# Designed miniproteins, single chains, continued (2): the designs that were tried, part 51

Each design is a single chain, and the fold is of that chain. pLDDT is the mean over its residues in the fold that is shown.

## One batch from the design tools (miniprotein)

Design m5862
Fold by ESMFold2-Fast:
Structure m5862 (fold): chain A 103 residues (1-103)
Amino acid sequence: EEEKKIEELLKKLRETVKWWAQLEGFSPEVAERIAEEIVKTAKEIMEKLGLDPETVVRLLAAVLMGLPIDESTLTPEQKKAIETLRSKVDELFAKARAEEAAR
């Protein structure tokens, strides 16, 4: 069923973001908070822009890996999703690095 597929995709996304944040040098606790915020943002993008979960996961993976994206090939909704995801990832990573540096 579609609901179960979406739940599994979001769970895998959360695990992937947490793993990526730990590779960036964040503690497991900080990585967990980053993953929660990113999954929440991805869900909001799906609901507000009408994008399918697979598309949002692909766009987020490209953002996290720093892959070049030809924005001329994206729909307006996908462009807004990329902009939102990049901004949120940058914000969360900068904040987390500042918190870790203070410890």
Scores: mean pLDDT 77

Design m5863
Fold by ESMFold2-Fast:
Structure m5863 (fold): chain A 94 residues (1-94)
Amino acid sequence: SEIEELRARIAADPNDAVSYGKLSGLYAARGKTKEAERYLQKALEIDPNNALPYVYLGNGYRMAFLLDKAKEYYEKALELDPNNKLARANLGLL
C-alpha cells in the first residue's frame, strides 16, 4: 500500500519531510486524525517553512468529506505561503 511504501521511505530516511506530509494526508483521508496530526508535526519539525504538509492534510480531509477541516488546512498553507497555487486551487474545489 502507499502508506507502507511511505513508512519504508521514512524508516530509510527519517528526515524525509515530504513522506511525513504525504502520510499525514493519507491518514486524514482514512479519518485517523491523531495519526494525521502526528505526521504533520514531524514534517513541520523537519521543514517548518514548507506549506506542502498543510496541503496534503487538507487534501486528506477533503477526501474524508471533512470539508471544514480541509478549508482550515488550505488556509494555513496560504498563511505560510500566500502564493501557493496548489492550496488556492484546492480551496476553490471545496
Scores: mean pLDDT 87

Design m5864
Fold by ESMFold2-Fast:
Structure m5864 (fold): chain A 72 residues (1-72)
Amino acid sequence: LEEKAKILAENVKKIETEGAEALSEEEKKQILELQQEIAEAAKLYEAKKPEAEAKIEELREISELAEKLLAE
């Protein structure tokens, strides 16, 4: 996770230095994919803690209930 975050930061710095026009469409997609993977990995780190995993499940149930109530 941290290593991927550093790579993303280096790519952002390159954009600031050389400009966004220097990036190809493929490089832009890779940046978005890395951001997605970092977000998913962060969630996985929280799930490795038993207390956090249980609370995440409770919050998920409450969120689903709230969505159904708001959909009315």
Scores: mean pLDDT 60

Design m5865
Fold by ESMFold2-Fast:
Structure m5865 (fold): chain A 91 residues (1-91)
Amino acid sequence: SEKEEFAKSFKEGLESLEKDLEEMEEKLKDPSLSKEELEDMLKGLERALEELEKAKKEAEKLNDEESVKKLEELKKKIEELKEKIKKKLKE
């Protein structure tokens, strides 16, 4: 079914993104991070937000409210990470 195909693709993408976010959060603890590395992290998060917005539109078309909720929670976590990186860039 379309919902099952979406769920499989969604789960794989979600697991990959969660791992990338955990790795970024660990890197963000390093006080020696260069300005270029922080800017690259921001670009990665921006791309992730665009992909999550596309996935949300697909989930909404399938009336998959649970996936929509999970995508909104991830978007919020990414926005929080973006703000932390922006704060470091201003130092």
Scores: mean pLDDT 80

Design m5866
Fold by ESMFold2-Fast:
Structure m5866 (fold): chain A 68 residues (1-68)
Amino acid sequence: SLDERLELLERVRASGLSEETKRAAEAALLLGASQREIAKGLGISPRTVSRHLDRAAEALGLSRRELR
């Protein structure tokens, strides 16, 4: 639900993660954006997006699929 996604977003924003990692996680949580779409929006590679989403999931104690 949107409410659950906003709760996860608050946790990401409050975390010690880098700003680029937070931006990637926010795009995934709020927009349901694919790695390719996030990569295009941030001007980075899809592989770099994948690493950011892995870091965000680890910091939240979640699997990557749960960020969607």
Scores: mean pLDDT 81

Design m5867
Fold by ESMFold2-Fast:
Structure m5867 (fold): chain A 89 residues (1-89)
Amino acid sequence: MKEEEAEKLFRLGKEAFERGDFESAIKYYEKALSLKENAEAYTNLGRAYFGLGDYEKAIEYYEKALELDPKNGKAMFGLKEAKEKLKKL
């Protein structure tokens, strides 16, 4: 039950992200993660915070994704991009 609910929330988060609703995407991904840790959900949280311009939060979640999956290319790329944005502020 908890895993199926986490998958549903993760899917709702992806749908919100795809329509540019980053605040709703964040809420769904946070709820999904509260039920089950998932490197892809952490990566997508990083991407959503990056979309909002919150580069510090984006870095935090990309690093959490890499703690679970050190070879996650999307998280590695996102981390580099967010750090570059933060250096130029």
Scores: mean pLDDT 85

Design m5868
Fold by ESMFold2-Fast:
Structure m5868 (fold): chain A 57 residues (1-57)
Amino acid sequence: SSELEKKIQRAIEGAKKVLESGDRVQLLVALKELEELLKQQPNPEAEELIKKIREAL
């Protein structure tokens, strides 16, 4: 996979852990990272995580 694909997968795994913790600061950081990555490459799993993070905030 490309470096961008690896970065997206790491961000997805990080966001899943942050959702379980419910830490507001970490949720905001994860949201910004996923939104920025989605501008470069669409990813349905990342898009669903963004929705879940927005609901948790």
Scores: mean pLDDT 83

Design m5869
Fold by ESMFold2-Fast:
Structure m5869 (fold): chain A 65 residues (1-65)
Amino acid sequence: MIEIDTDKGMARIAATVYGVEVEIIEKDGKLHAVLYYEDEEGEKKAREAKKVLEKAGIEAEIVRK
């Protein structure tokens, strides 16, 4: 929790680098990232962004639009 601003910034950086739409949700004092994709290329980018976020300690979910 103490690095909420840093975690949120990291999620936005991951989205920018991989071109994935990211929604950051705070639930029970924990950050959760939702990564949206529309096609096969977007799914691959979402999976890469998820790996980066999970390595940073942010739970990430991939959702199809």
Scores: mean pLDDT 70

Design m5870
Fold by ESMFold2-Fast:
Structure m5870 (fold): chain A 97 residues (1-97)
Amino acid sequence: SDLERAIAYLEGVIEKLKKGESLLNVLIPPDLLLKYPFLGPFVQSLRLYELKEYEEAEEYFLKSVELTTDRRVLELLLEIAKLLKLEKAVELINKKL
């Protein structure tokens, strides 16, 4: 399932964050970017976070959250937002769950 592939990608991001590893080498399949609109802003938020552009990273993360209603995706985005300490994203996701 394409959704299970998107879920696996988000789980991979969580595991790298828990290990303190770089997010720049987490590859996303291009077909998933076309199918799931939340993934584009999500990937951009991770790149900005790695560049220490924290405010802009959170803005793109919020855009990602607004583009999805899938509960499983939102729960994984919540874990990522907590790991990145993006407080506004945590608040928005809790409001959508």
Scores: mean pLDDT 86

Design m5871
Fold by ESMFold2-Fast:
Structure m5871 (fold): chain A 73 residues (1-73)
Amino acid sequence: SKEEALELLEEAKKYAEEGDTQKASELLFRAKLLVEDDPEVVKKIDEAMQALAQGDYKKAIELIEEAKKLVEK
C-alpha cells in the first residue's frame, strides 16, 4: 500500500542517517516492490540505493525524501 511504502522509506532514511547501509538498502528494496507500478518512484529508489552503495549517505537521504514526496502525490 501507499502508506506501507511511505513507512518503509521513512525507516530506510533513519538507517541511512545512522550509516547502516545494509538495513537502509533492505528497506529501500522492500519499498521498491510496493511501488514498482510507479516508474518515477522506482527510479528515485534505485538512485538512493546506488548512493548508499557508494557511501554517499547525504545523497541517499535526499533521494529517499524525493521518493517519499512522489509517493504522497
Scores: mean pLDDT 86

Design m5872
Fold by ESMFold2-Fast:
Structure m5872 (fold): chain A 69 residues (1-69)
Amino acid sequence: GGLEKAGELLLEAAKLIEDEALKLIVEELAEVIKEGKISKEEAIEALKALAKKVSGKAKELVEEAVKVL
């Protein structure tokens, strides 16, 4: 449910990120969250930090991912 949806939102955010290093970090975080390899608390903290580094639609998608976790 929430983990799968959060991961999908992050993959959509990654498509909008021009910085290749940041894009790869977001894609890796999406996979880790979808696979349950990180705690919900750790995922929320990572997503909040990420939201500060992105803007526009990408930021909205990252913030939506926090809400569905």
Scores: mean pLDDT 85

Design m5873
Fold by ESMFold2-Fast:
Structure m5873 (fold): chain A 87 residues (1-87)
Amino acid sequence: SDRIQQLQQQARDRQRQMDDLVDQAQSQSSPDMQQQINHGRSLGGANPYVGSDRFSQIGSQSSPDVQSILNQASQQSRQMGDLMNQA
């Protein structure tokens, strides 16, 4: 029993991993790009799938290193959404 609590814990772990990746991307980004990343984080707080899509879009406009980090953040955000929908 307690499948819902397990899914919620996994979603929290994905949220933490996403936040760490977003912080890494921001540290390597221009002020304008940091604003876009912060906007993506805000959208992800309301809807993880929208946040996932926004991080991928921002990544496509960024350096290869930032793109790699934001693609990973996008994946963590998507997985968080899937876990929350199962709970």
Scores: mean pLDDT 84

Design m5874
Fold by ESMFold2-Fast:
Structure m5874 (fold): chain A 78 residues (1-78)
Amino acid sequence: SLEEEALAKAKELIPQLKVDKAILSHSRALGEDSQEVVEVEIDSKTRTATIIGKRVIDDPEKAYKELEEKAREREKEI
């Protein structure tokens, strides 16, 4: 499953992480206009990976705008 693939990728990254916590987004195309996305939180101290989100995106342009919005919100903290 996409969830198992995301967790496997997250665990593979744990030894290579320079930070204590990270979020990994792993996606798979379902067709021309849709993607399935799984978000995984990685804790390199405990060597754990936890699924924190799963969604289907029918419009990649809308998903891209959501990503920009989240980046802008994080930027406002500075």
Scores: mean pLDDT 71

Design m5875
Fold by ESMFold2-Fast:
Structure m5875 (fold): chain A 75 residues (1-75)
Amino acid sequence: MKEIEEIVKRNKELADEIARLANTPEAEAARRHLYDELNKLLEQAKKTTDPKELEKIKEGLLRTLELLEKAKEEL
C-alpha cells in the first residue's frame, strides 16, 4: 500500500507541475481528470485482495508516471 500511495503522489506532483508549466485551461482540465483517475485506482487498490489486480494497478500507475515524465520533457 505505501508503495502505491507513493506512486500516486508522484503522479499528482508531476501532473501539477505540467499543468503549471503549460498554463492553459486544457492542461488544468487534464490535471483534474488525471487526479480523478488516480484517486479511483488508489481506492481500488485499497479494496482489492487479489495480488494480480494489485500488480496491474501498480503497473498502470508506473506507466502513467513514465508518460508524465516524457510529457514534461517535451514542454
Scores: mean pLDDT 83

Design m5876
Fold by ESMFold2-Fast:
Structure m5876 (fold): chain A 58 residues (1-58)
Amino acid sequence: MTFEDLRERLLASAASQGVELSDEDLARLFQAAATGLAAAGRPQASVDRFRAFAEQAR
């Protein structure tokens, strides 16, 4: 799963609910996902991937 694939899916999902997501909103969502994955004991590689997505969204 690439950053662009995930970005497109999130934007489409938000648009279906009448919500416009900014790059800052996307960065916050990816950061929250990384934090949630770490708290759930998911592999570090998954946590690092979502942190990288947050930085790329900025």
Scores: mean pLDDT 78

Design m5877
Fold by ESMFold2-Fast:
Structure m5877 (fold): chain A 63 residues (1-63)
Amino acid sequence: MEKGLKIIEELAEKYGLSAETLLNSVQTLLTVFSEEQVKQLLMKEFGLSEEEATLIVETAKSL
């Protein structure tokens, strides 16, 4: 959880978002897309690795 939260904070700062806004967006995506589709979107839109996208999704699911 802590490692995923750090990635979210760094990504949010890089793109001019709050960490809360980014987390809420990922949670919303998980209501309409599969977990795998959300990971693919995060990798495509933000240039994240599969491991980083997985950590973000797992962090969002734990909330």
Scores: mean pLDDT 78

Design m5878
Fold by ESMFold2-Fast:
Structure m5878 (fold): chain A 91 residues (1-91)
Amino acid sequence: SEMEEVRREVILVGAEVGLMRMQAWVLKTLDPSVSEEEKKKLEELAEEAERLVEEAERAVREGKLEEARRLIEEAKRKIEEFKALVKEVLA
């Protein structure tokens, strides 16, 4: 069903966001080569992605599948921005 598809995507994207939060913490805490500005940007992207996933989970619970899809698409954009910034920072 459409609901099961959206719910599965929310779970998978949520797992990716969890890894982002851990990676942001590791880079912020343990990598002295990463600038304070870059650390802040990574942390903000991870926090925003987590918020979007939480909102998507709520939307699924309320049967708002179109809203959940939109929120997950926004979360995926934040994940992509995070991955690009990590690649740039570690280059």
Scores: mean pLDDT 86

Design m5879
Fold by ESMFold2-Fast:
Structure m5879 (fold): chain A 78 residues (1-78)
Amino acid sequence: SLAELQEELSTASQEKAAELLARAAIESKGDPAVLRPIAATIKASHGSKAAAQVLLKALPLIEDPEIADQTLLAFTSV
């Protein structure tokens, strides 16, 4: 569930958070309804600097440019 993923993201390392973010982005096909709550959780739990690092680590794992763009937009929107 999204709530279980948000709990996991709040305690994860930056590397693990990046993997979880990339997986969620790919599985949801870049759905903003999924990605915006995830981005908000990462920012709230890790802080803005660490959230930026998580995003930068996740983007290379997302091969679809449209999904990568939606992931970037989610982080700039929260």
Scores: mean pLDDT 85

Design m5880
Fold by ESMFold2-Fast:
Order: structure tokens, then sequence, then C-alpha cells
Structure m5880 (fold): chain A 72 residues (1-72)
């Protein structure tokens, strides 16, 4: 499942960039990367990589909660 693996890799990359942006207080960049990570995780799930996709979606949710708390 070449496409599914590509989506997992892209989701992980965007999660790393979202973490870096959040650490720097760059809310707009963090939100953009969290959205892209979430979309790639959903795409990976559609290719059958459901366990890895679920792990990525949980991580996106944690970072989104941290971002929302930081902007409250």
Amino acid sequence: MEKGKEHIEKARQHLAEARAALANGDVETARKHLGEASQHAIDADNYGLSKEAAELQREVGRLRAELDAATA
C-alpha cells in the first residue's frame, strides 16, 4: 500500500511542523499543519492503515487541544 504509507509519512511530517509552530506561538501555521496531518491520516485509514491513522488522529487531537488552550 504505497499510497497509504505516503499519507502516513506526510501526516507525521505535518505533525512535527505543527508541534514546532505551536512551540513558537505561531497559531496560524500550527492550525494549517494540524489540518493537513488530519487529512493525511484520514487518507491513510482509507488505504487500510487504520491503526497508524488512529494514532496520528489522537496526536492531532492532543495538539489541537493544546493550541486551543494557548489561544483561549
Scores: mean pLDDT 84

Design m5881
Fold by ESMFold2-Fast:
Structure m5881 (fold): chain A 56 residues (1-56)
Amino acid sequence: MSDEEIRELALKSGFEAARALVDAGLSAEEGGRRLHEVTGVDEASATAGIATVKTL
């Protein structure tokens, strides 16, 4: 998944960005770090959000 795709999804919804990262097979830690690097969101908050999406 490209950084551009992550940015586009995050502009629509943080939930959609998190879901796409989970669907790509990333861990909560890996996904949170990548979402932080691409969007500038707090890494701990991004990791928690992705962990939540993984339980759905």
Scores: mean pLDDT 79

Design m5882
Fold by ESMFold2-Fast:
Structure m5882 (fold): chain A 91 residues (1-91)
Amino acid sequence: MELKEEAEKAIKEARERLEKLKERWDPRDPIAGELELAGEEITPENVIKRHEELLKEAEKLYKEGLELEKEGKYEEAEELYKKAKELAEKA
């Protein structure tokens, strides 16, 4: 289950990026551009919140994948791990 390990790694890296962002704001953060396009105010608080939302959704999908894996639904679990990885990489 390579996708499970990749999702776990991506979530870990997203957490590390979020903690660094909380310690030191970076105005070149890619999420700042996403917020601007969405008509949201580009503030450290809004950027941090968006990173937290992406990470939270990635963690939720990863947990749902773990539950499907426990039920023997390995293919469905792998799809959730893939989605968790994609969201965590954006976070």
Scores: mean pLDDT 79

Design m5883
Fold by ESMFold2-Fast:
Structure m5883 (fold): chain A 60 residues (1-60)
Amino acid sequence: AADAWIDARLARGEELRKKANEIMKKLGDPTIPSDEEIEKRLADERAFWRATVAARQAAA
């Protein structure tokens, strides 16, 4: 259940990243992180949201 919320939030972040990349392409000088950097960022963000959901459930 908590994982579904985390997955939805990560998907939202990916959509924003795609829009930002499209804008950067229009400027003619796009900066795109490496696949390794993206993977690490997503792993760190997932861990952060898991901890946040756990804290929220404990407070509810």
Scores: mean pLDDT 68

Design m5884
Fold by ESMFold2-Fast:
Structure m5884 (fold): chain A 70 residues (1-70)
Amino acid sequence: MINPDFPDALTRAAEVYLKRGEYEKAIEFAEKALKVDPNHPAAHRVLAEIYEKLGKKDEAEQYRARADAL
């Protein structure tokens, strides 16, 4: 991942922070990915997983539904 502005690279960074339990940073990078590509399914899935880990069911459901629709 050479260019951090690409949605794939940003989504990968979000996955790394999610794995570390750094949920705030994971959200930041996933949101940056969606700013570059609002229809990026992997970024929506990562946000759904982060919000699920945080116990935010409504947010997790919204992002999961969006990913499934794309």
Scores: mean pLDDT 78

Design m5885
Fold by ESMFold2-Fast:
Structure m5885 (fold): chain A 109 residues (1-109)
Amino acid sequence: APPPPVILVEGTLGADGVVGDLRLTLEAPRPPSARQREILARTEARAREYARLGATGAASDVLLVGVMELLRLWAEEHHEEAAARAVRESAPVLEAARARLAAYEEALA
């Protein structure tokens, strides 16, 4: 099987605890697919928005959900059972992260 993609998460931690310049970079043996680029762009934009608001917990939950969506896509594209199993075993953690994000987004509205 090809090696899994490496996702780099970079940012600058300010003295106020707010993360600036948050970026996600995908390192892979070949260029990312359109679906992978969409997930990366969406995840980065939302995480940056919440980090800018000082909502570091929400930003972290966005990153977790985005990374797991990328892992699920990678497992589907490469028929990797170990990666698919890891996504399934992480379901309770993902459900908790999505619930926290939904609550935060409702409070923001």
Scores: mean pLDDT 74

Design m5886
Fold by ESMFold2-Fast:
Structure m5886 (fold): chain A 88 residues (1-88)
Amino acid sequence: SAEIEKELQKIQREISQKIAEGKTLSPNELEEYLERLRKMKAEVEEALKKDPNNQAAKRLLREIDITIEQLEDMLERYKRENPEEYLG
């Protein structure tokens, strides 16, 4: 959990910094973050399966889900605006 929490915080900081600098996240960067977040989600879900009353894990899962949803929305908008890059 502590390792996953630190990784989530790192991802959130990197994204926030890029946005604050007026940089657009590339589709490759979005996919890399999403892959990392989905792996973290699976690990937290396994922990919750073993201990369903783990409140820290429940909070962490919610934060991961929110972050995934935000990045998926950004990626979908990028694909909508750049459909030719996804023809292939």
Scores: mean pLDDT 82

Design m5887
Fold by ESMFold2-Fast:
Structure m5887 (fold): chain A 68 residues (1-68)
Amino acid sequence: MMSEERREFLRKELELVLNDPELSEELRREAERLLRELEEGKEVPMSRIIELGVRVALERIKRAVSKL
């Protein structure tokens, strides 16, 4: 089962992601779903967290490049 320390860390990280007003609706929904699952005490696989992190990073890179 996921440790309390890991759950708290991930909760804070997801809240930071959700504070980005330019985040796409798709990524916002995924982050909100993960946050809900963590709040419900469900086990969240690290692969899902990594996938979200990669997708957020790629969206931010695309956003930065499009401004050039």
Scores: mean pLDDT 77

Design m5888
Fold by ESMFold2-Fast:
Formats: sequence, C-alpha cells, structure tokens
Structure m5888 (fold): chain A 62 residues (1-62)
Amino acid sequence: SEKEEELRELVREATKALAAGDYEKAIELLEKILELKKELGASDEELEALKRAIERLKELAK
C-alpha cells in the first residue's frame, strides 16, 4: 500500500538523520512514522514505545 511504502521511506530517512546526529530531523520523521503506524493499526504497546523513544530524543536534542 502507499502508506506502507511511505512508512518504509520515512524509516530510511529517520535512520539516516539519527546516524548523522540530526536529532531535530529524526524527531520530525519519527512523529510522522507514529501517525502512519496509528493509521496502519499498530498496537498500543508499539505506539507507546515509539512515543517514549521520541521523548528521549527530544531530551537529547534539548
């Protein structure tokens, strides 16, 4: 599906941003991933884990 393809692209871009230390961009991309995962029916446990990861990155980015 188009949403699954968009998710794969966002994950690749988020991984690149994290590897480059671009936490601001990584946070933006991960928030988009979170919304797409909600639309794709991801479990509450998976969504909460991703939310915690985003909050941790926000702390690192200050």
Scores: mean pLDDT 86

Design m5889
Fold by ESMFold2-Fast:
Structure m5889 (fold): chain A 61 residues (1-61)
Amino acid sequence: SEAEKHYQTGLQFESLGLGYATEGKLEEAAVRFEKAAEAYENAGDTEKAAKARRLAAHFKS
């Protein structure tokens, strides 16, 4: 389904964000977590979207 595709996209961006964070590329990590949040919203997963947005804010600051 489209929701499942969006959810999978969110997981992929979340994994990329964690990878960038591990490398100390915090701004790059924040961008990927923002994209993960957008994908989770499109999937209807409001909780995961909120968590991804909080991570993006954390790495951007």
Scores: mean pLDDT 88

Design m5890
Fold by ESMFold2-Fast:
Structure m5890 (fold): chain A 92 residues (1-92)
Amino acid sequence: SDAARRAAEEAERRAREAGGEATARVEGGRVTIEVDNASPGTAIGLIGGATQAYLLGGEAEVKTEGSRVTLTISGADPEGAAAGARTAAGGS
């Protein structure tokens, strides 16, 4: 959805402002946000995004691979995906 894409782009922007390198992708009901050199605040935001998506009936995963942190949201409706991505961006 457009809301999920905008929220994912905001999460990407905030992660870059925190000194990380970030990419966000929205494909159907799946949202992926990948951050290299994530700050602790960015990592906490991504975990919050996963929790929010899960609480709204989606599937969510946060993976750490060296310096990379990846949030994947799947199976959520468009509202759940957007809420997860918004929380990952540091939104309430």
Scores: mean pLDDT 76

Design m5891
Fold by ESMFold2-Fast:
Structure m5891 (fold): chain A 60 residues (1-60)
Amino acid sequence: SQVADLQAKIAELQAAKAKLEEQLEAARERGDEVAVETYEQGIKMVDAQIAELQAQLAAL
């Protein structure tokens, strides 16, 4: 169903976000400012995608 498909996509994006958060923490520990900024931007973009899919799910 469209609901199940959207929920699966949201779950995949949440898993991707968790990996980015782990990479962000590792980058902060090593003082890699360029990597920190890159991962922060990546997390922000994934959050926006999750919000869009959640809005689509809510509209069904």
Scores: mean pLDDT 90

Design m5892
Fold by ESMFold2-Fast:
Structure m5892 (fold): chain A 71 residues (1-71)
Amino acid sequence: SEAVEQLRKAAEALEAGDVETAREHLEKAREVGSPALQHAAEEALEALEAGDVETALRTARGGIEMGKLLA
């Protein structure tokens, strides 16, 4: 799934401290994902807007695991 790949890239960027790159990948995941993966990407983006990088990373990782189960 392209959405799962985008969430994975977002999580990697967040682990590296690259919030801008993570935001770009989360926006793409929201665009191409199923409704469940779009929701996970939106929640992660909202967490980043609030400055909560830990919640954004946790949410992106949850979306990756959900996407694996829905494949």
Scores: mean pLDDT 84

Design m5893
Fold by ESMFold2-Fast:
Order: C-alpha cells, then sequence, then structure tokens
Structure m5893 (fold): chain A 85 residues (1-85)
C-alpha cells in the first residue's frame, strides 16, 4: 500500500536515513504516482540533499495532485515550497 510505504519513508527520514527514505517514497510512487504525502516527502529529502531542481519538480507534482484531489490548502503549501527553492 502506498500509504504504508510513505509512512515508513517518513520514519526513515526522521531517523536521518535519506537513502532508505528515498527508496520507500519511490516504491510508494510506483504504486500511486499521485500520492501527495510521498511526493512531498521525497521532495523534502531531495531538497535537504541540495537536489533542488528534482525537489522543485516533485513539489510541483504534489501541488497538482493535491489540487486534483480537492486539497487546496496542501496544494498551495506545496506550490509555495517549490517557489521557495
Amino acid sequence: EAEALTREGERAAAAGDAERAIALYEEALKIDPNHVDALLGLGRVLAAQGRLAEARELLRRAARAAEAQGDLETAEAAREAAEAL
């Protein structure tokens, strides 16, 4: 399940294991390419690694996915995060 993998990715990121977090978020996105929390989580980890162009694109994808799902607050936050990079 994409949600379960995303939660594991969040735990890995919190533990400082960026490699594991990235792998778990990527697996979640293979199951659900529009999984907002996985897109946001992956974007944050890549931004922390200085991979700003990749992070920006993932945050833009998160904004579009959130908007398509009716979550306008998350969509706005994701757009602002992408523009801040």
Scores: mean pLDDT 90

Design m5894
Fold by ESMFold2-Fast:
Structure m5894 (fold): chain A 60 residues (1-60)
Amino acid sequence: SMAEYQAQVRALLEQYAEQVRQIKRQAKEDGWSDQELMEKIQALNDQLNAQLAELHKKAA
């Protein structure tokens, strides 16, 4: 259903937003380079995009 689809999308977005916040906190605390921070966030974004694409395909 549309409600189930939107709930799954929201859950994924909230999960990745929290993971990004944790990574940014760790980067600041441990003095990571901008490059290292960017690479870790990019990896999470790639995973999120793949999962969203699968959900979009099922909802279509």
Scores: mean pLDDT 84

Design m5895
Fold by ESMFold2-Fast:
Structure m5895 (fold): chain A 55 residues (1-55)
Amino acid sequence: GLSEEEKKALIEELLERLKKDPNDENARIALQSFLKDEDPEKEIVKRAREFLASL
């Protein structure tokens, strides 16, 4: 499994990929998959979910 630091780094990487290419289906699916089991109160999770909702 991923550490909390590794999960944050991966979420940030996926967000940057989607900012550059909003049609990156693999990045979108991976990000949604990682977020589903995360604490919704975490800042990075809130930002990622808000970003996905804006697409």
Scores: mean pLDDT 80

Design m5896
Fold by ESMFold2-Fast:
Structure m5896 (fold): chain A 68 residues (1-68)
Amino acid sequence: AEAEALFERLVATHDPPPWLRELLRRLLSGEMSEEELIEHLQTVLGLSEADARALVRGLRELVEWARA
Protein backbone atom coordinates (compact mmCIF):
# COMPACT_ATOMS: atom_id res chain seq x y z
CA ALA A 1 0.00 0.00 0.00
CA GLU A 2 2.66 2.57 1.02
CA ALA A 3 5.05 1.42 -1.72
CA GLU A 4 2.27 1.59 -4.33
CA ALA A 5 1.19 5.10 -3.20
CA LEU A 6 4.78 6.41 -3.27
CA PHE A 7 5.38 4.82 -6.69
CA GLU A 8 2.22 6.41 -8.17
CA ARG A 9 3.14 9.83 -6.73
CA LEU A 10 6.66 9.64 -8.22
CA VAL A 11 5.36 8.50 -11.64
CA ALA A 12 2.67 11.22 -11.74
CA THR A 13 5.14 13.98 -10.79
CA HIS A 14 8.27 12.98 -12.75
CA ASP A 15 6.98 10.69 -15.58
CA PRO A 16 10.09 8.44 -15.47
CA PRO A 17 10.90 6.00 -18.33
CA PRO A 18 9.76 2.34 -17.91
CA TRP A 19 13.19 1.04 -16.82
CA LEU A 20 13.40 3.68 -14.05
CA ARG A 21 9.80 2.94 -12.97
CA GLU A 22 10.79 -0.71 -12.52
CA LEU A 23 13.84 0.25 -10.40
CA LEU A 24 11.67 2.55 -8.24
CA ARG A 25 9.09 -0.23 -7.79
CA ARG A 26 11.76 -2.71 -6.65
CA LEU A 27 13.37 -0.21 -4.29
CA LEU A 28 10.04 0.85 -2.73
CA SER A 29 8.76 -2.74 -2.34
CA GLY A 30 11.95 -3.84 -0.55
CA GLU A 31 12.37 -6.56 -3.21
CA MET A 32 15.99 -5.44 -3.62
CA SER A 33 18.37 -3.86 -1.12
CA GLU A 34 20.37 -0.79 -2.20
CA GLU A 35 23.49 -2.96 -2.60
CA GLU A 36 21.56 -5.53 -4.70
CA LEU A 37 20.21 -2.69 -6.86
CA ILE A 38 23.74 -1.30 -7.36
CA GLU A 39 24.94 -4.79 -8.43
CA HIS A 40 21.94 -5.12 -10.78
CA LEU A 41 22.62 -1.74 -12.43
CA GLN A 42 26.28 -2.63 -12.97
CA THR A 43 25.48 -6.09 -14.38
CA VAL A 44 22.39 -5.37 -16.51
CA LEU A 45 22.93 -1.74 -17.61
CA GLY A 46 26.75 -1.70 -17.61
CA LEU A 47 26.99 1.22 -15.19
CA SER A 48 30.16 1.84 -13.17
CA GLU A 49 29.90 1.37 -9.39
CA ALA A 50 30.14 5.16 -8.94
CA ASP A 51 27.31 5.83 -11.44
CA ALA A 52 25.15 3.06 -9.97
CA ARG A 53 25.63 4.42 -6.42
CA ALA A 54 24.84 7.97 -7.59
CA LEU A 55 21.64 6.77 -9.31
CA VAL A 56 20.49 4.81 -6.23
CA ARG A 57 21.25 7.82 -4.00
CA GLY A 58 19.16 10.04 -6.29
CA LEU A 59 16.29 7.52 -6.18
CA ARG A 60 16.50 7.45 -2.36
CA GLU A 61 16.30 11.27 -2.19
CA LEU A 62 13.32 11.21 -4.59
CA VAL A 63 11.54 8.59 -2.42
CA GLU A 64 12.16 10.63 0.76
CA TRP A 65 10.68 13.68 -1.01
CA ALA A 66 7.58 11.64 -1.90
CA ARG A 67 7.19 10.45 1.72
CA ALA A 68 7.16 14.03 3.04
Scores: mean pLDDT 70

Design m5897
Fold by ESMFold2-Fast:
Structure m5897 (fold): chain A 80 residues (1-80)
Amino acid sequence: AEELRKKGHQAAIAGNFEEAVKYYEEALKKNPSAEVYYDLGSVYLTLGDYEKAIEYFEKALELDPENVGARGLLELARRK
């Protein structure tokens, strides 16, 4: 799970957002975590898919309500 998250992170850094999504989705299937939900929300926000970004940030906050980064990006996505 963590290995897949790292691959997703590397893909996102390289600008390969579709590949990043695939790795993050695989990571969630193995072990759901607030960090991976946050990563997916961030990628979808970058891709302009605000509906999916909102859904994933909400899931991240469900697992970690004190994630101030997820809260900030959720409010940004909700403005669209």
Scores: mean pLDDT 81

Design m5898
Fold by ESMFold2-Fast:
Structure m5898 (fold): chain A 57 residues (1-57)
Amino acid sequence: MSLEELRRRMRESAEELSESIEQGVLAILYSMLGDSEKAAEYSKKSGELDKEWLEKK
């Protein structure tokens, strides 16, 4: 494995985790603000990202 390949994989993993966390936080914030539609949307996106990450092993 090259150093470039390792950096790419770490970046992809960090982006996936960061994106899932961000969506989850936004879902909570919108829920607290009473925006149920946006809260549901971000919650669904967070769940989909988590599912995709689990499928990758």
Scores: mean pLDDT 70

